Designed miniproteins, single chains, continued (2). Designs and how they scored, part 112

Each design is a single chain, and the fold is of that chain. pLDDT is the mean over its residues in the fold that is shown.

## One batch from the design tools (miniprotein)

Design m7891
Fold by ESMFold2-Fast:
Structure m7891 (fold): chain A 104 residues (1-104)
Amino acid sequence: MIDEAIKHVEEARKAAKDEEIRERLEIIIDALKGLKEAVENGEIESAAQAILDISRELAELARRAEELGDLETARHLREAMEHLAELAEELGRYEVAEEVRELL
C-alpha cells in the first residue's frame, strides 16, 4: 500500500513538466515516508490524518497537472491516492478511505 503510493508519486515527479509540481512532490514523498513510519509504529490516528492531508495535496496537484495537459503526472497521482485509500481501509478508517475516493 504505502510503498506503492510512494512509487507512484516518484513516477509522477519524474514525469512532471512543471517545476512547482516537482518541488511539491518532493515534499510529499518525505511526508509519505513519515506516514510509513507512523503506520509501522501503530500510530493509527496520526496515519489517518496524514493520509487525508496528503491525498488532498495530491488531488490539487493532479488537477493542476491536467490543466497543464500533463495527463501522465495526473494519472500517477490518482493511482497513489487509490493506494492511500486502500491503506486507510486496512487501518480500519473507512470514512478516510471514502473521503480520499471522493477526491478522485
Scores: mean pLDDT 90

Design m7892
Fold by ESMFold2-Fast:
Structure m7892 (fold): chain A 98 residues (1-98)
Amino acid sequence: SEMAARLKEEAARLNEEGASKEELLEFARKVAAEMMKKLGEHKGLKELGEKMAEAILNEDLEKLKEIIEEIKPELTEEEYEALLQALKDLEELIKERK
């Protein structure tokens, strides 16, 4: 929940400032870094974290959703919900600028 809250605050700030596509890409990199950090805390999930980061940077939301669903059994309920919320926040930012 804390990660999702921080990402929402950052998204709101970018909306207030009239973020460019480049600023949205920097935000996507921050989201990718947070997700990689969380997945890096689990044994064997580092490679999936790297694939997830690539999907975020490429705006491949479908691939990102597939990866989250694939790793769900390895996550706590709280971690899974946090990743889903971060995905939704990222989707909203990308769609608002397209």
Scores: mean pLDDT 63

Design m7893
Fold by ESMFold2-Fast:
Structure m7893 (fold): chain A 77 residues (1-77)
Amino acid sequence: GRHEEAGEKAAYGLLQGVPYDVIIRSLMSEYGLSLDEAVAAVNAAWEALLKNRDLPDDERLEVAAKAAAEAIRRVSG
């Protein structure tokens, strides 16, 4: 869904070294997230990537994308 797709965008952007502010603007413009939702998504993805440094990039992306989607849902509720 939209939250899962936005979460994947946040996680992938961070793994590719896209600047934080660029990811936030993309989430807001492409997925219709509020600033609070976009910030929560990027921060959750970043924390998940840091905590899972030992995992392969594909598994880290999946974990970070899920964390970002869950963060968006918490802010949206």
Scores: mean pLDDT 86

Design m7894
Fold by ESMFold2-Fast:
Structure m7894 (fold): chain A 105 residues (1-105)
Amino acid sequence: SLIDQLDALSSQISALIDQLARTTDEAEQQRLLDQLNRLVNQLISLALQATTDEEIQHAIRVLEATIDSLDSLKKTITNPALRMEIDIMIGMLRIVVGVLRLVLR
């Protein structure tokens, strides 16, 4: 189901965020952020496929949890360019949440 796919991607994203938060090497941080950006884009694409109220509400919850996790991650990153990449991901997720909330009307 769409919900199962959202949960699977959410778990992968959480694991990657945990790995990134433990990483001190800047080149490895960039590699992990590139992977994270790909998974976040997949999550956005999947969330936009939600059609039922249950799917849309679940997608919003997953996206909001991801925003919170990324905001927490940003506090562990000192490099301003990498912090900017995280801010861009958060911004994209917030736009998608806004779109999904409009569909719930």
Scores: mean pLDDT 90

Design m7895
Fold by ESMFold2-Fast:
Structure m7895 (fold): chain A 93 residues (1-93)
Amino acid sequence: HMEEIKKLEAEIKKAEERLKQDPSPLVYLELGVAYKRLGDLYEKMGNYDKAIEAYEKAIEAFQKALEIDPSNEAARTLLEEVQKRLEEIKKKK
């Protein structure tokens, strides 16, 4: 899992750098997906605090994508999925 986490952290940093030059809904969607995958990995490891943090950042990214493009079905679907996962994790505590 550590190699996957490092790879996702690198993808996140790359997307954040791209956002400074091109704050497009596609880049926000990519950022959100990377954070969602990071949250999924932390949840699988039982690290719920880090999973919650990653999912919250994914939600922020998807919300930004929808602010730019309200018709982005992928961002809307992923936002709803991550919000539901976050609620389920909070119930496990």
Scores: mean pLDDT 85

Design m7896
Fold by ESMFold2-Fast:
Structure m7896 (fold): chain A 94 residues (1-94)
Amino acid sequence: MKGEIRSRKNYYLGSLISDAKADTEKVAKAIVEAGAGAIVAEIPSGVYALIIADTLEEAIKAIEAAAEALGLKLTSVRVLRDEGDDAVVGAEAE
């Protein structure tokens, strides 16, 4: 595309469910060790993670690695864009 000097990372939102209280620091560390950036927030049913990766596949791989390492269940990964909070969750036709 235009004006790219360096590869830009994309942002993804992952949702993890925990049967016990999730440790946000451990989740963030596991995602970072899997090769992605992470900002993690605790929610009543588990954890939301903002994942920073070049592709959706890399983001999914990183959060799946974190879920496996910590015994958490991954429920969803969504694409985030700079233009808003409204992530595509089931848009019909493209």
Scores: mean pLDDT 65

Design m7897
Fold by ESMFold2-Fast:
Structure m7897 (fold): chain A 72 residues (1-72)
Amino acid sequence: SLKEEIERLKRELARIDKQMEALNLTESYLKKKGKINDKTKEQLQKMRDVLESRKAELEKRIAELNEKIKNL
């Protein structure tokens, strides 16, 4: 059902949010240890960009499915 698909996509979103939180904690840890340099910043940003892209795709799909349910 559309509701089951939305719930599946919401679970994937929650997983991405947890991955983004872990990435933020990793960055904070590296800053405290003085291990942040331009290369590390670029690497962390690339990982963040991938997660943000996936999150945007999932949010768009959830919004489309919610509109379909709303119009029923």
Scores: mean pLDDT 85

Design m7898
Fold by ESMFold2-Fast:
Structure m7898 (fold): chain A 66 residues (1-66)
Amino acid sequence: AAAAALARADALEAEGASDYTMLNGIGDGLRDVGDDEKAEEYYREGEETRRRLLAEAAAVRAAAAA
């Protein structure tokens, strides 16, 4: 049970990091072509997604530790 919960938490963090990297890459590309407004939208989406998945991972770990 605990091992499965930790594996899930690790997967959520990895997914958040992957999505963050992808969305920031898109944002960087948009900024390179001068579309700063859309770049900022993608950066924000990446941060929001990462924050949500990190919070879920933290909750899963806390539940496993209790």
Scores: mean pLDDT 82

Design m7899
Fold by ESMFold2-Fast:
Structure m7899 (fold): chain A 94 residues (1-94)
Amino acid sequence: MKEEVEKLKEEAKEAIKNKDWDKLEEVLAELGKLFVEEKDPETLKYILEKLKEIFEALVEALKKDPSISEEEKKKVEEHVKELIKKLEELVKEK
């Protein structure tokens, strides 16, 4: 699990660097799926930490990139924010 999560985090950061927002959304969805399927609290916290790191990197990159449309920026930010909220809620319920 942790090796797969680290690989997905690196893929997400590379997608952010390359401005590949479709790939980033795909990777974030996969991380979210892994988190939902995980039952170990320590692994859940680990995945959540990596998702938050990706979110912070994404927000920083989007603010600095004039080539990305405001609509696309908002869409990606909203998706990431909602995923994090749902994941934090799931940790509390488990």
Scores: mean pLDDT 75

Design m7900
Fold by ESMFold2-Fast:
Structure m7900 (fold): chain A 97 residues (1-97)
Amino acid sequence: SEFDEFLEKAVKDLQLIIKYVEEKEGKPVSEIPFEVFLNAIKELNDKLEIPFDKWPVAELKAIYDALVEHGITKPEDLTVENLPRIFLDAMIKLAGG
């Protein structure tokens, strides 16, 4: 389905962002400020299948916070199976929960 294709692309893109941040900073994404994560998205925009660089900053912050809260520290921690819940928790944060 189109949603399954979106999730596969989103997992790969977010794994790339997490790997890039870890390689650049020498720290897990959970110890990196949001601004570094945001800058990584902008620097990697030509390699991403999902145009995360065009998403509202508030949505990217909510995704970042949800990744950290779910204990995502390395690219391998993120899967097609856990990403939907992370996105749901990000949407709850945006709604003021």
Scores: mean pLDDT 85

Design m7901
Fold by ESMFold2-Fast:
Order: C-alpha cells, then sequence, then structure tokens
Structure m7901 (fold): chain A 81 residues (1-81)
C-alpha cells in the first residue's frame, strides 16, 4: 500500500533521492494521523541535525520489525536527546 510507512521509506531509500523524501511521504500520505504527526516532527528534527540524521531515521524505520509508530516514537526521543 502507498500509505504503509515501511514500504514508503524503503522506496525512498532505493530511489537514491534525498533521505527526507521518505519522511515527507509519511507526513503527507500515511492513513494514520499519529504516523503523519510523528513523521512531520522527525522530518523537522532530522533537517535541523543534517541529511545523515534523516537517512539514519529512514533506515531504522525500514529495517525494524516493530510497528512504524513505535520505531518513530523511539527515533523522536533519540533525536530530541
Amino acid sequence: SASAAKPMVAYALREGGPASVGLELLAKAHDDPEVRALAAELLRLAQERGPEAARETNERIASSDEPPVVVMREELARLRA
């Protein structure tokens, strides 16, 4: 599904575009409003910390076996520290 968090992030990473694209897709297109809100905040923090932070967050979302909302909450806590 185009609204699924993990496939969207994996697609953005595979296409070799800016790492922020995965988080932008989640913020605009995901069907869960909590995922959209978390993605928007993660995008903001990752942009403040630089492109490596965005890529690292996308890779953690794509590689995790946990529900996307759980991984995104953990990444938000990490980037805020």
Scores: mean pLDDT 69

Design m7902
Fold by ESMFold2-Fast:
Structure m7902 (fold): chain A 92 residues (1-92)
Amino acid sequence: MEAEREAKRRRIREALEELKKNKEFSVEALVEFMREYVESEEDLEEVVEIARELGFPEEVIEALRIAGEEVLIGMFTGLSDEEIIRRVEEKL
C-alpha cells in the first residue's frame, strides 16, 4: 500500500507540474484535475502539499483544496460536473 501511495504521489506531482507549465488554472480545469487524481481526503491533502512544494500561488492552492473538497462531496452525493464547478466558484 505504501509503494502504491508513493507511485500515486509521483503521478500527482507530474500532473501538477504539467498544469503549472500550461498555466491553466480555471475552475473547470482544477475540478477536472481533482476528479482524475483525488478519491479520498488523503489524496486531496497530498495534492495540496505537492502544489505548495512546486511553488503554486496560494490562491491556486486554495482553489485546488476547494475543488477537491467539492469533487469528494460529488462522488458520494452524485453531483454533476456543472454543479461541482458552480459550488467551487461560489466558495472562491
Scores: mean pLDDT 80

Design m7903
Fold by ESMFold2-Fast:
Structure m7903 (fold): chain A 65 residues (1-65)
Amino acid sequence: SFEEAKASIKLEFDNILEVADLDQDTKEALRAEFEAKLSAAKTLQEMRQILQEFVRQLVALNAAA
C-alpha cells in the first residue's frame, strides 16, 4: 500500500542518515525536511524522487567535509 511504501522509504532514509558522517544537528535538520516533503507526496514516484534528492544532498555534504 501507499502507507507501507511511505514507511519503508522513511526507514530507508533513516538508515542512510544513521551511517552518514555528519553532525547530529545536520542529521536532525535533514530528517525534519525529508519528513515534511514526504508527508506532502501523493505518489510512490514522488516519494522516490524525494529520497533520491536527499541522498544526493548527503553525498554532496560528505564530499564537502
Scores: mean pLDDT 81

Design m7904
Fold by ESMFold2-Fast:
Structure m7904 (fold): chain A 89 residues (1-89)
Amino acid sequence: DVWSISATVVSYTGTKATVRLEVKSSSPEDKRVTLVLSVAGKTFAVGEGTGQSLSYEVEIDAAVGTTVTAKAIVDGEEVASASVTLVAD
């Protein structure tokens, strides 16, 4: 199965970011997907779902220049990852 993930900064105030995570599978099979976010050396499970596509928005507190890495985990394996850097407007 081919999985993809995207991380998009929806809004950023310089201290608080809203990040949208979107996961898609090329397979017609429904799988349980766990979304994990890593920010400033800390890792958080931010969402879980079952399907071929999952979308989740999360709010984080982070300084300008922080890189946010999103990962999709299926059957205990990392199947996709994406990163976005928080920038000042």
Scores: mean pLDDT 78

Design m7905
Fold by ESMFold2-Fast:
Order: C-alpha cells, then sequence, then structure tokens
Structure m7905 (fold): chain A 91 residues (1-91)
C-alpha cells in the first residue's frame, strides 16, 4: 500500500540520518548496519509502490542518497549496491 511505502521511505531516511550520526561518533559498525538497513527499507518501499511513478521516483532518490552517504564513508560495497538499486527502480 502507498501508506506502507511512505512509512518505509520515512524509516529509510531516519536510518540514513542515524548512520551519519554514528559515523561522526566513530561508530563505523553501526553506520554500516544502518545503511544496510536503509537499503532493505528502500527495497520494501519499492515492492509496495512499484506501480506508482511518483513514489518510485522518491524511492530512487532515497537509494541514491544511501549511495552518496556510503561513498563518503568509504563503504564501497554499499555504494555499489545502492546505486544498482536506484538504477533498477528508475527503469
Amino acid sequence: SESEAVRYIAAANIAIVGAEWAYEQGDLETARRLLETAIELVKKAYELASGNPELRKEIAKVARQVAEVARRMGFDELYEKAEKLAEEIEK
């Protein structure tokens, strides 16, 4: 449902903010885990809203935000995973 997809998008954004905060505190393990969580939340939002072009565009932007944050933190594997997810959603 759209309501569920919106909640997953919100949760993904919270996870991204949490990851940035953890990284600034030097907690790299928590930062990585929160970005991994954000990717899974983005996947769930996409499963629920794949038929909605506006929500799909918003979900892709969140995936790209995860990629940007992961790249800045040096989590190359998560950067690649999030970029690939964004490309998949944008099709």
Scores: mean pLDDT 88

Design m7906
Fold by ESMFold2-Fast:
Structure m7906 (fold): chain A 100 residues (1-100)
Amino acid sequence: DLTARMRALGARMKELDIILLIEVEISEEGHLKIEVIAGTPREEKREEALELAREAAELFAEALGIKLGIEFKSIEIKVELKSKEEVVKIAKEIEEKLEK
C-alpha cells in the first residue's frame, strides 16, 4: 500500500525532526528529475536524512508513474543536505511567492 508507505515515511521524518523540500520536473520525452533538499537540526542524523530523502524521492516517482499511467524513460534523483533553519526559510519564501 503506497499510502501506508508514505505515512510511515512521514512518521519517521517527524521522529527524526527532518524536513524535506521536493521539486519535480518531467520532460516531454518522459524523463523524470526529482530534487530533494533535506533539512536536519543534527549532524549525527545526516545519514538518516539522506536515506529518508532518497526513499521519499523513490516513493514520489512511483506515485507519479501510477497517477499519470506512464513508465518514465529515466529517473534522476538529486539529494542535498541543508540545516533545518535554511530549509524552513526557503519553504517560507516559496509560500510567500505562491500567495501572489
Scores: mean pLDDT 77

Design m7907
Fold by ESMFold2-Fast:
Structure m7907 (fold): chain A 87 residues (1-87)
Amino acid sequence: GLLDIINKATPSPGAQEARKYLDAKNYDGAIEAAKKALEENPNDVYAKAVLVEALVAQDKYAEAAKVIDAIEDPKVREALYYILASN
């Protein structure tokens, strides 16, 4: 699942910062921190997961879907779509 994919890669410091904002329910801060992490590493799966979760928490489902659709790895894409379906 998504957790297994994330756990195989050490989360970047930027992705960890984005997760701290998400856990604090600061969704705007989580989005900005996740986007910054993705500017440094466009393939940061952990940062993409935090970005999708923060967008979904703000009812921005169309924006979350665009982030997921841009992912070339079908397994990562499927796992992140599960976050949309779980809300």
Scores: mean pLDDT 76

Design m7908
Fold by ESMFold2-Fast:
Structure m7908 (fold): chain A 92 residues (1-92)
Amino acid sequence: MTPQELAEALREALPELRAKGYPPVVLEMYERLARLLEEGKISMAELEEIIAEAVAAVAPEAEALRDHPDPAAARRELIERLARIVLELLEK
């Protein structure tokens, strides 16, 4: 997959994420990643490293989702936090 193909896929995901009620920070993350990929300001390897770092930061909370009384709501909050971490890493 090329950076341009990934950028298109991220943009195509936005209407579904909005329909599912994901918070604005998640949509902002997708938009920013797509733009950086389109402008050649981030490589696929750099993107993979940023996502891996963000995922590792939330891993303990993700493991706790199995025992949560509302796993869907908890998963949305986790995704929102993941998006905030990704955006922070991109500002660096």
Scores: mean pLDDT 77

Design m7909
Fold by ESMFold2-Fast:
Structure m7909 (fold): chain A 70 residues (1-70)
Amino acid sequence: SELNLRLIEKKVEWFKKHGNSIAEVSKYLQTVEGYNDKQVAFIVKELKKALETLLKLGKVTEEEVKKLLS
């Protein structure tokens, strides 16, 4: 649905705001938000799902996803 798409877009926008890669966002989640490794792994999994959905819909490029997952 369009509502689900907007929520997915907001997750990816949040990701980009807090880092240029999974490594940078993971560091932010650990150092600023105080999340442990298991919590960070869960959040990262959800962000990866959001990126895969946007890639399928043509809203992001394969190169952009590759950069963000580095």
Scores: mean pLDDT 79

Design m7910
Fold by ESMFold2-Fast:
Structure m7910 (fold): chain A 72 residues (1-72)
Amino acid sequence: SMEQLRELEEELEEAHRRIAARINADTSLTPLQKTVENIRATGEMFEILLQFRTKNMPMSEARERLRELERR
């Protein structure tokens, strides 16, 4: 539904902020490694959104994949 899509987009935006902050604060990573990790995380978030929008993934699975991404 449009309501679920909006909720997922808001959750993705918040997750993106947390993941980017974690990656950028990681003193063990070089600037290039931080860029690569941010690109990777963004790509995975895009895939979650795409699968949900095409009705190939329910909201519960999208949320679980986001939680897994934040734990990495």
Scores: mean pLDDT 86

Design m7911
Fold by ESMFold2-Fast:
Parts: structure tokens; sequence; C-alpha cells
Structure m7911 (fold): chain A 93 residues (1-93)
């Protein structure tokens, strides 16, 4: 299982879609941290509180905004680098 290769491929696609490189890199670091701490489980199977804390710590988001992002991810089954970067881009405006 090569998470780094998967994230790199998704970063290339995200850049082609006009997503910011720093945002993609920071989001990839978030996904690697969460998955490595949780035996490479899907992001959707990781406790909401853990994802919220990581978003607050890494992106400086309020807990309410971080919870809204996680709720949106779970409702829409979003767990890719591109989808999560899109949510973070909107939240950081």
Amino acid sequence: YDLDKILEAQKVLGLSLGLDEELLDKTADLLKELREKNNNKSLLDIPQSEIVEALVRRFGLSRSVAREIVDTMRRNKLDSLIAISRLLEEALK
C-alpha cells in the first residue's frame, strides 16, 4: 500500500484543476497523519473528534467550522485529497 504515491497522483490532478499547491500539500499531510494513526482506515471511519482536532491544529479553523467540514465529508462520502482540499479552500475564504 503506497499512500504517498496515491496522494502525489491526486496532487497532480488537483493542480490541473486549479487548486493551490500549498493547500494540497497541507491537506495531504493531514490525511497521512489521520490514516497512519488509525491503521490506514478510511477517513470516513475515523472518529469525528480526531479529524476536527487535526483540522483546528493544522489549519487554524474554529471547532464549529471544522465540525461542519467533517459533517459535509461524512454526508457526501468525501475522503479524497481533492474533495477535502475543495472544502478547506471554501472554509479558508
Scores: mean pLDDT 82

Design m7912
Fold by ESMFold2-Fast:
Structure m7912 (fold): chain A 65 residues (1-65)
Amino acid sequence: GYSRQEVLDSLRQFLRGVLSPEQAEEMMNLIDKGDYQGALDFARSVLSPEDVRAFELMLERLRAT
């Protein structure tokens, strides 16, 4: 299984590919604070539905670590 750091690194890489640098930083700040609901709400406002689904799965993996 993935370590927490490996999941975080994958999340950061994914977000940098689909968001502006400023949006990616804000998302990572919400995750770092443990505000997963805020991160999900932000994702739904800025990501495509397909990317939101990918993000939700990555958050669940992060919670499992």
Scores: mean pLDDT 82

Design m7913
Fold by ESMFold2-Fast:
Structure m7913 (fold): chain A 91 residues (1-91)
Amino acid sequence: GDQLVELNEKLYEIAKSVGFTSRVLTLDELLGYIGEYLTKNKLAKTDTDPNLIDLKGTPLGEMLGVDEIDGSDSSKFQEWLNKEATVLPAP
């Protein structure tokens, strides 16, 4: 079943800055929404690699503490979210 997560203050501020209005989501929904938002909106796209998203100088990049992200690789995102989100017990 889909694991519910509650966003901490840092992740919630990031989520709000990119259009999220909920603090509780499934982990898959959160990853999918962030990934879709980043790839569709391409907050910054590098000229050298179309799969890399340049977050340098953006609010999202500042809050995440990263300058770029690979839009095709969700593993680092999943590890980051698991550290920053509180896993809720199954209903």
Scores: mean pLDDT 62

Design m7914
Fold by ESMFold2-Fast:
Structure m7914 (fold): chain A 86 residues (1-86)
Amino acid sequence: SSILKEIEKIIEEAKKLRPDLSAELDAFLEKIKKASFEELPGLVSDLIELLRKAASTESPEMQQKLKEIILKLDEILDKLVAELES
């Protein structure tokens, strides 16, 4: 689906900013690929929390880049919730 491709792209962007999180980010991508549509909002929320925690110990410049990634995931989460309510 287009949403899965968007999530994969966002995860790849996050891995470029935080290569140390590559294994955890790849694990999230595998879970998301195997998830039911109803499970996706929870997994995206967990991914957002992981990135927020990662951002808390970073420089202001890195925090801004991670915040941009988090905002893209929040937009995907909003789309998923809207689809489930439809």
Scores: mean pLDDT 82

Design m7915
Fold by ESMFold2-Fast:
Structure m7915 (fold): chain A 86 residues (1-86)
Amino acid sequence: MKPTELIVKEVTKVVEEVSAEKAEELAREEALRYAKELGIEVQSIHLEEPVVEGERAVAGVLVSGYRDGQPVLLAVKVTLVSKEAA
């Protein structure tokens, strides 16, 4: 059995308004973008509950899939900051 490859990506996004929903949306979008760029055939996406603290929000997404038959995990962390705080 081939070991699962783990790829970690962290992204900061400047937004006009910080919300849990926006953090979730952008985290999912970034995760799918990275999966496509890395050639990962997505099997499942697991979204962590976003954490909102005033002018910041953090959302994590775990993508599981395959690349050339090899199991791969892609962990994407997106931090949102308000445009006024950036």
Scores: mean pLDDT 81

Design m7916
Fold by ESMFold2-Fast:
Formats: structure tokens, sequence, C-alpha cells
Structure m7916 (fold): chain A 66 residues (1-66)
């Protein structure tokens, strides 16, 4: 279900932010990951691909904030 995939993407993004020492921005990074997953699902990607894209977006956002 789309809602569960987006929620999981947000959680993955928050964990990536915490692991990178950006806990103060974890809500922002989590939100971006969730939005990426939602957009990917709307574009016809599978849940697995949506989560991979969300993880990549979270990592890229962390790199931009360094």
Amino acid sequence: MEKEVVKKAVEIGKKIADDAGLSDKKDQIGKKAGEAARSSLKGGETPEEALKIAKDVAKNTVDQLK
C-alpha cells in the first residue's frame, strides 16, 4: 500500500540523517525521502524501487547539507 511505503521511506530517511549526525534535520530529510517514494509510486515504480529512490534522495540530501 502506498501509505505504508511512504511511511517506511520517511523512517529510512530519518535513520540516514541520524547516522550522518544530522539529527536536527532528520524530519526534513525524512520528508524528502517520503516525497521521493510517493512520486516514484505515482510514476509507476514498484515499492522496492520507490524505497531505493527514497534512500538515494536521503543520502544525496545529507551530502548537500555537509
Scores: mean pLDDT 81

Design m7917
Fold by ESMFold2-Fast:
Structure m7917 (fold): chain A 94 residues (1-94)
Amino acid sequence: EALEHVRRAAEALEEALRLFDSPTGDGKKAYEALIEAYRHLKRAAELTDNPHVREALREVREALIHLMNGDYQKAKEELRRALEHARRAIEELE
């Protein structure tokens, strides 16, 4: 249950990063992918006390704030960290 939510969050984070690297830069789609990742990580955090789930959720929250403020470089850095934490959580929850 928690693992499924983290896997879906990781997929959404990968999509958000792909969209940020696009030269056409559809910020709405990137934001939608981030919101999807946030929802799944929030649900995972309710189901498990895994520290990597908590860190991934924190990084996604910070990325959303920076994205809203137009700070795309910081948002991308936070998304990369969130994805690495999500991947580590997947390994630990398997």
Scores: mean pLDDT 83

Design m7918
Fold by ESMFold2-Fast:
Structure m7918 (fold): chain A 83 residues (1-83)
Amino acid sequence: MSDLFAKAVELYTEGKSLFEMGKYEEAAEKYKEALRLLKEAGKETSPLAIETLRNLAEALRKLGKEEEAEELEERAREAEEKR
């Protein structure tokens, strides 16, 4: 469990770094993998999961994927409400 969460933190940090470099597609992939591990760890409503969903939505907006970004923001709202 902790190993999955630790790996998710690493992927989230990599995603942020890629986003800051303008590598939005690569950043999105890192955020998606982080979310997958957080779900497997049972941490899908954690602060890290909510933040990762919001950062993934922003990366997708930079790529012109507005509808996908809106779906992720809705998921972040639902996760925050369940906390």
Scores: mean pLDDT 85

Design m7919
Fold by ESMFold2-Fast:
Order: C-alpha cells, then structure tokens, then sequence
Structure m7919 (fold): chain A 61 residues (1-61)
C-alpha cells in the first residue's frame, strides 16, 4: 500500500530510502521533506513512525 511520509523541518526524504528498502518497501517519489512510499505491512508503517525525523505517515488512497 502507498503512504505519504512527512519529515520534520530540515530533513530530506532521501534520508529514509535505505531504511524503507530494509523494511521491504520502496520510495516511489520524494520532494524535499515529503515522500510517497510503498510499504508491505503495518509493521513497516509503525517502524517508520518511530523514527525521530518522521512527523507523519498517512495512507495514500
């Protein structure tokens, strides 16, 4: 499923690429502090939310 990830101010979405890939996900697009990502399960979503640089993770319908 696709999600919109927003980072805290001053952080680049590119910082998350390796982490998302380690969760079995994919970065589809990124623009500054925001990225559209594909994640395999809810555990991957919760892992992203626990990162201090991540402000929000929202499903893309």
Amino acid sequence: MKYVVTLRPGHSADQLRSFIESLGGKVISSNGNRAIVELPDDEAVEALKKLPVVSSVRPLL
Scores: mean pLDDT 81

Design m7920
Fold by ESMFold2-Fast:
Structure m7920 (fold): chain A 83 residues (1-83)
Amino acid sequence: MTIEVNTEKEAEEAVEQILDEAIRSGKRVVATVKAPTVELAEKFGEILRQKARELGMEAGVTIYGPEARVVVLSPEEVEALRA
């Protein structure tokens, strides 16, 4: 899944889209988020990690220039890794 964001509001919407997909599917979500700047990509990653943590999910974020590569584990996958 590839998402393009141009504003902080779009970055917040992308976070919600990715987390909702992980919850809805009960599966791992892999996404690439493209931003116009490294700063916005990093801000997106910060928001994603914070919201995922609050929902009992795990999010890995790697920044490649203005792109954020993300892997989000659903609550079901997080539980499976602990078992």
Scores: mean pLDDT 81

Design m7921
Fold by ESMFold2-Fast:
Structure m7921 (fold): chain A 79 residues (1-79)
Amino acid sequence: DKEKLKEALERGKEIQKAVTEKLSKEFDVQAVLVAPTLDTIDITVILKSGIEVTVTVPISASPEEAAEKALKAVREALA
C-alpha cells in the first residue's frame, strides 16, 4: 500500500535524524541511509573512514530504539 510506504518513509527520516545525532557525538559520520520496508527498516551508517555498518530493526521500532541499536553495532564493529 502506497500510503503505508509513505508513512514508513516519513518514519525513516525521523530514524535517520535520531541515528545521525546520536552517533555524531562519538563518531565521524559521513552518512546515514535508511531503507524502510513494510516489516523492517534497514539502517546503514557510513563513517568518514569508509567503514559501513548495517543494522535491521522492526518497522515498529522507535527512532530512539533504532539509534541505540545502530550505536551499539558501530561500537562493536570498531572494537
Scores: mean pLDDT 81

Design m7922
Fold by ESMFold2-Fast:
Structure m7922 (fold): chain A 89 residues (1-89)
Amino acid sequence: SNTQQGQQYLQQGSDALSQGDYQTAIRYYQQAIDLQGDSLPRAYSLLGGALYNLGDYQTSIRYAQRALDVDPNNVSARAVLSMSRRALS
């Protein structure tokens, strides 16, 4: 049930993201993380990307690092981390 609910939150987040509703996307991705944490590393990567798009670079770095801690081969998380660090200086 937690796996199914976590996937539902990711889908709702992705739907919000496709509509440009970054705040709603962040809320759904955070709910997926609260439910499954490290069992759903994609949620960290997606949340990091949405935060980058909102200009919250510091929080974006935190979630991108967590995604890489769980999945070191996550190309998307590495890109988000690099871009967010560069945006801060």
Scores: mean pLDDT 87

Design m7923
Fold by ESMFold2-Fast:
Structure m7923 (fold): chain A 67 residues (1-67)
Amino acid sequence: STVEQRRGAHEGASKGVEEKNIELGVKLAEEAGADEGAIEGARLAVLGALERNAELAQEGMAKLASS
């Protein structure tokens, strides 16, 4: 994915956490044109944050950074 697509996925994840809505984070990452890894990263980052699971949130953030 491009830097812009990855940035969009990060913004989507942030909005998903803010709204407590995993589906919103995923939807925004998809709309940004992020690849499957970045979309999954956004999903895991939001899920981890909402579940207070630091390991899962870190995995999501790592996928966002590397995709």
Scores: mean pLDDT 80

Design m7924
Fold by ESMFold2-Fast:
Structure m7924 (fold): chain A 65 residues (1-65)
Amino acid sequence: GPAARAALRAALIASVQRYQAEIDELNREMKENPEKKEEYQKRIDTLNAELQAAVDAHRAAEAAL
């Protein structure tokens, strides 16, 4: 029903905000530690993939309602 759909959307928004905050922090750290650029970039790439998977999972959950 509408309440369940609203709850799933709220969870998706929270997940997106959390991933974006982590990516923003890693970008800041990468600027301060250029010697670790490849390590930070790999983690950012991993977080972007996890964010996409989380979005896809939430969309599938909404469709199942």
Scores: mean pLDDT 85

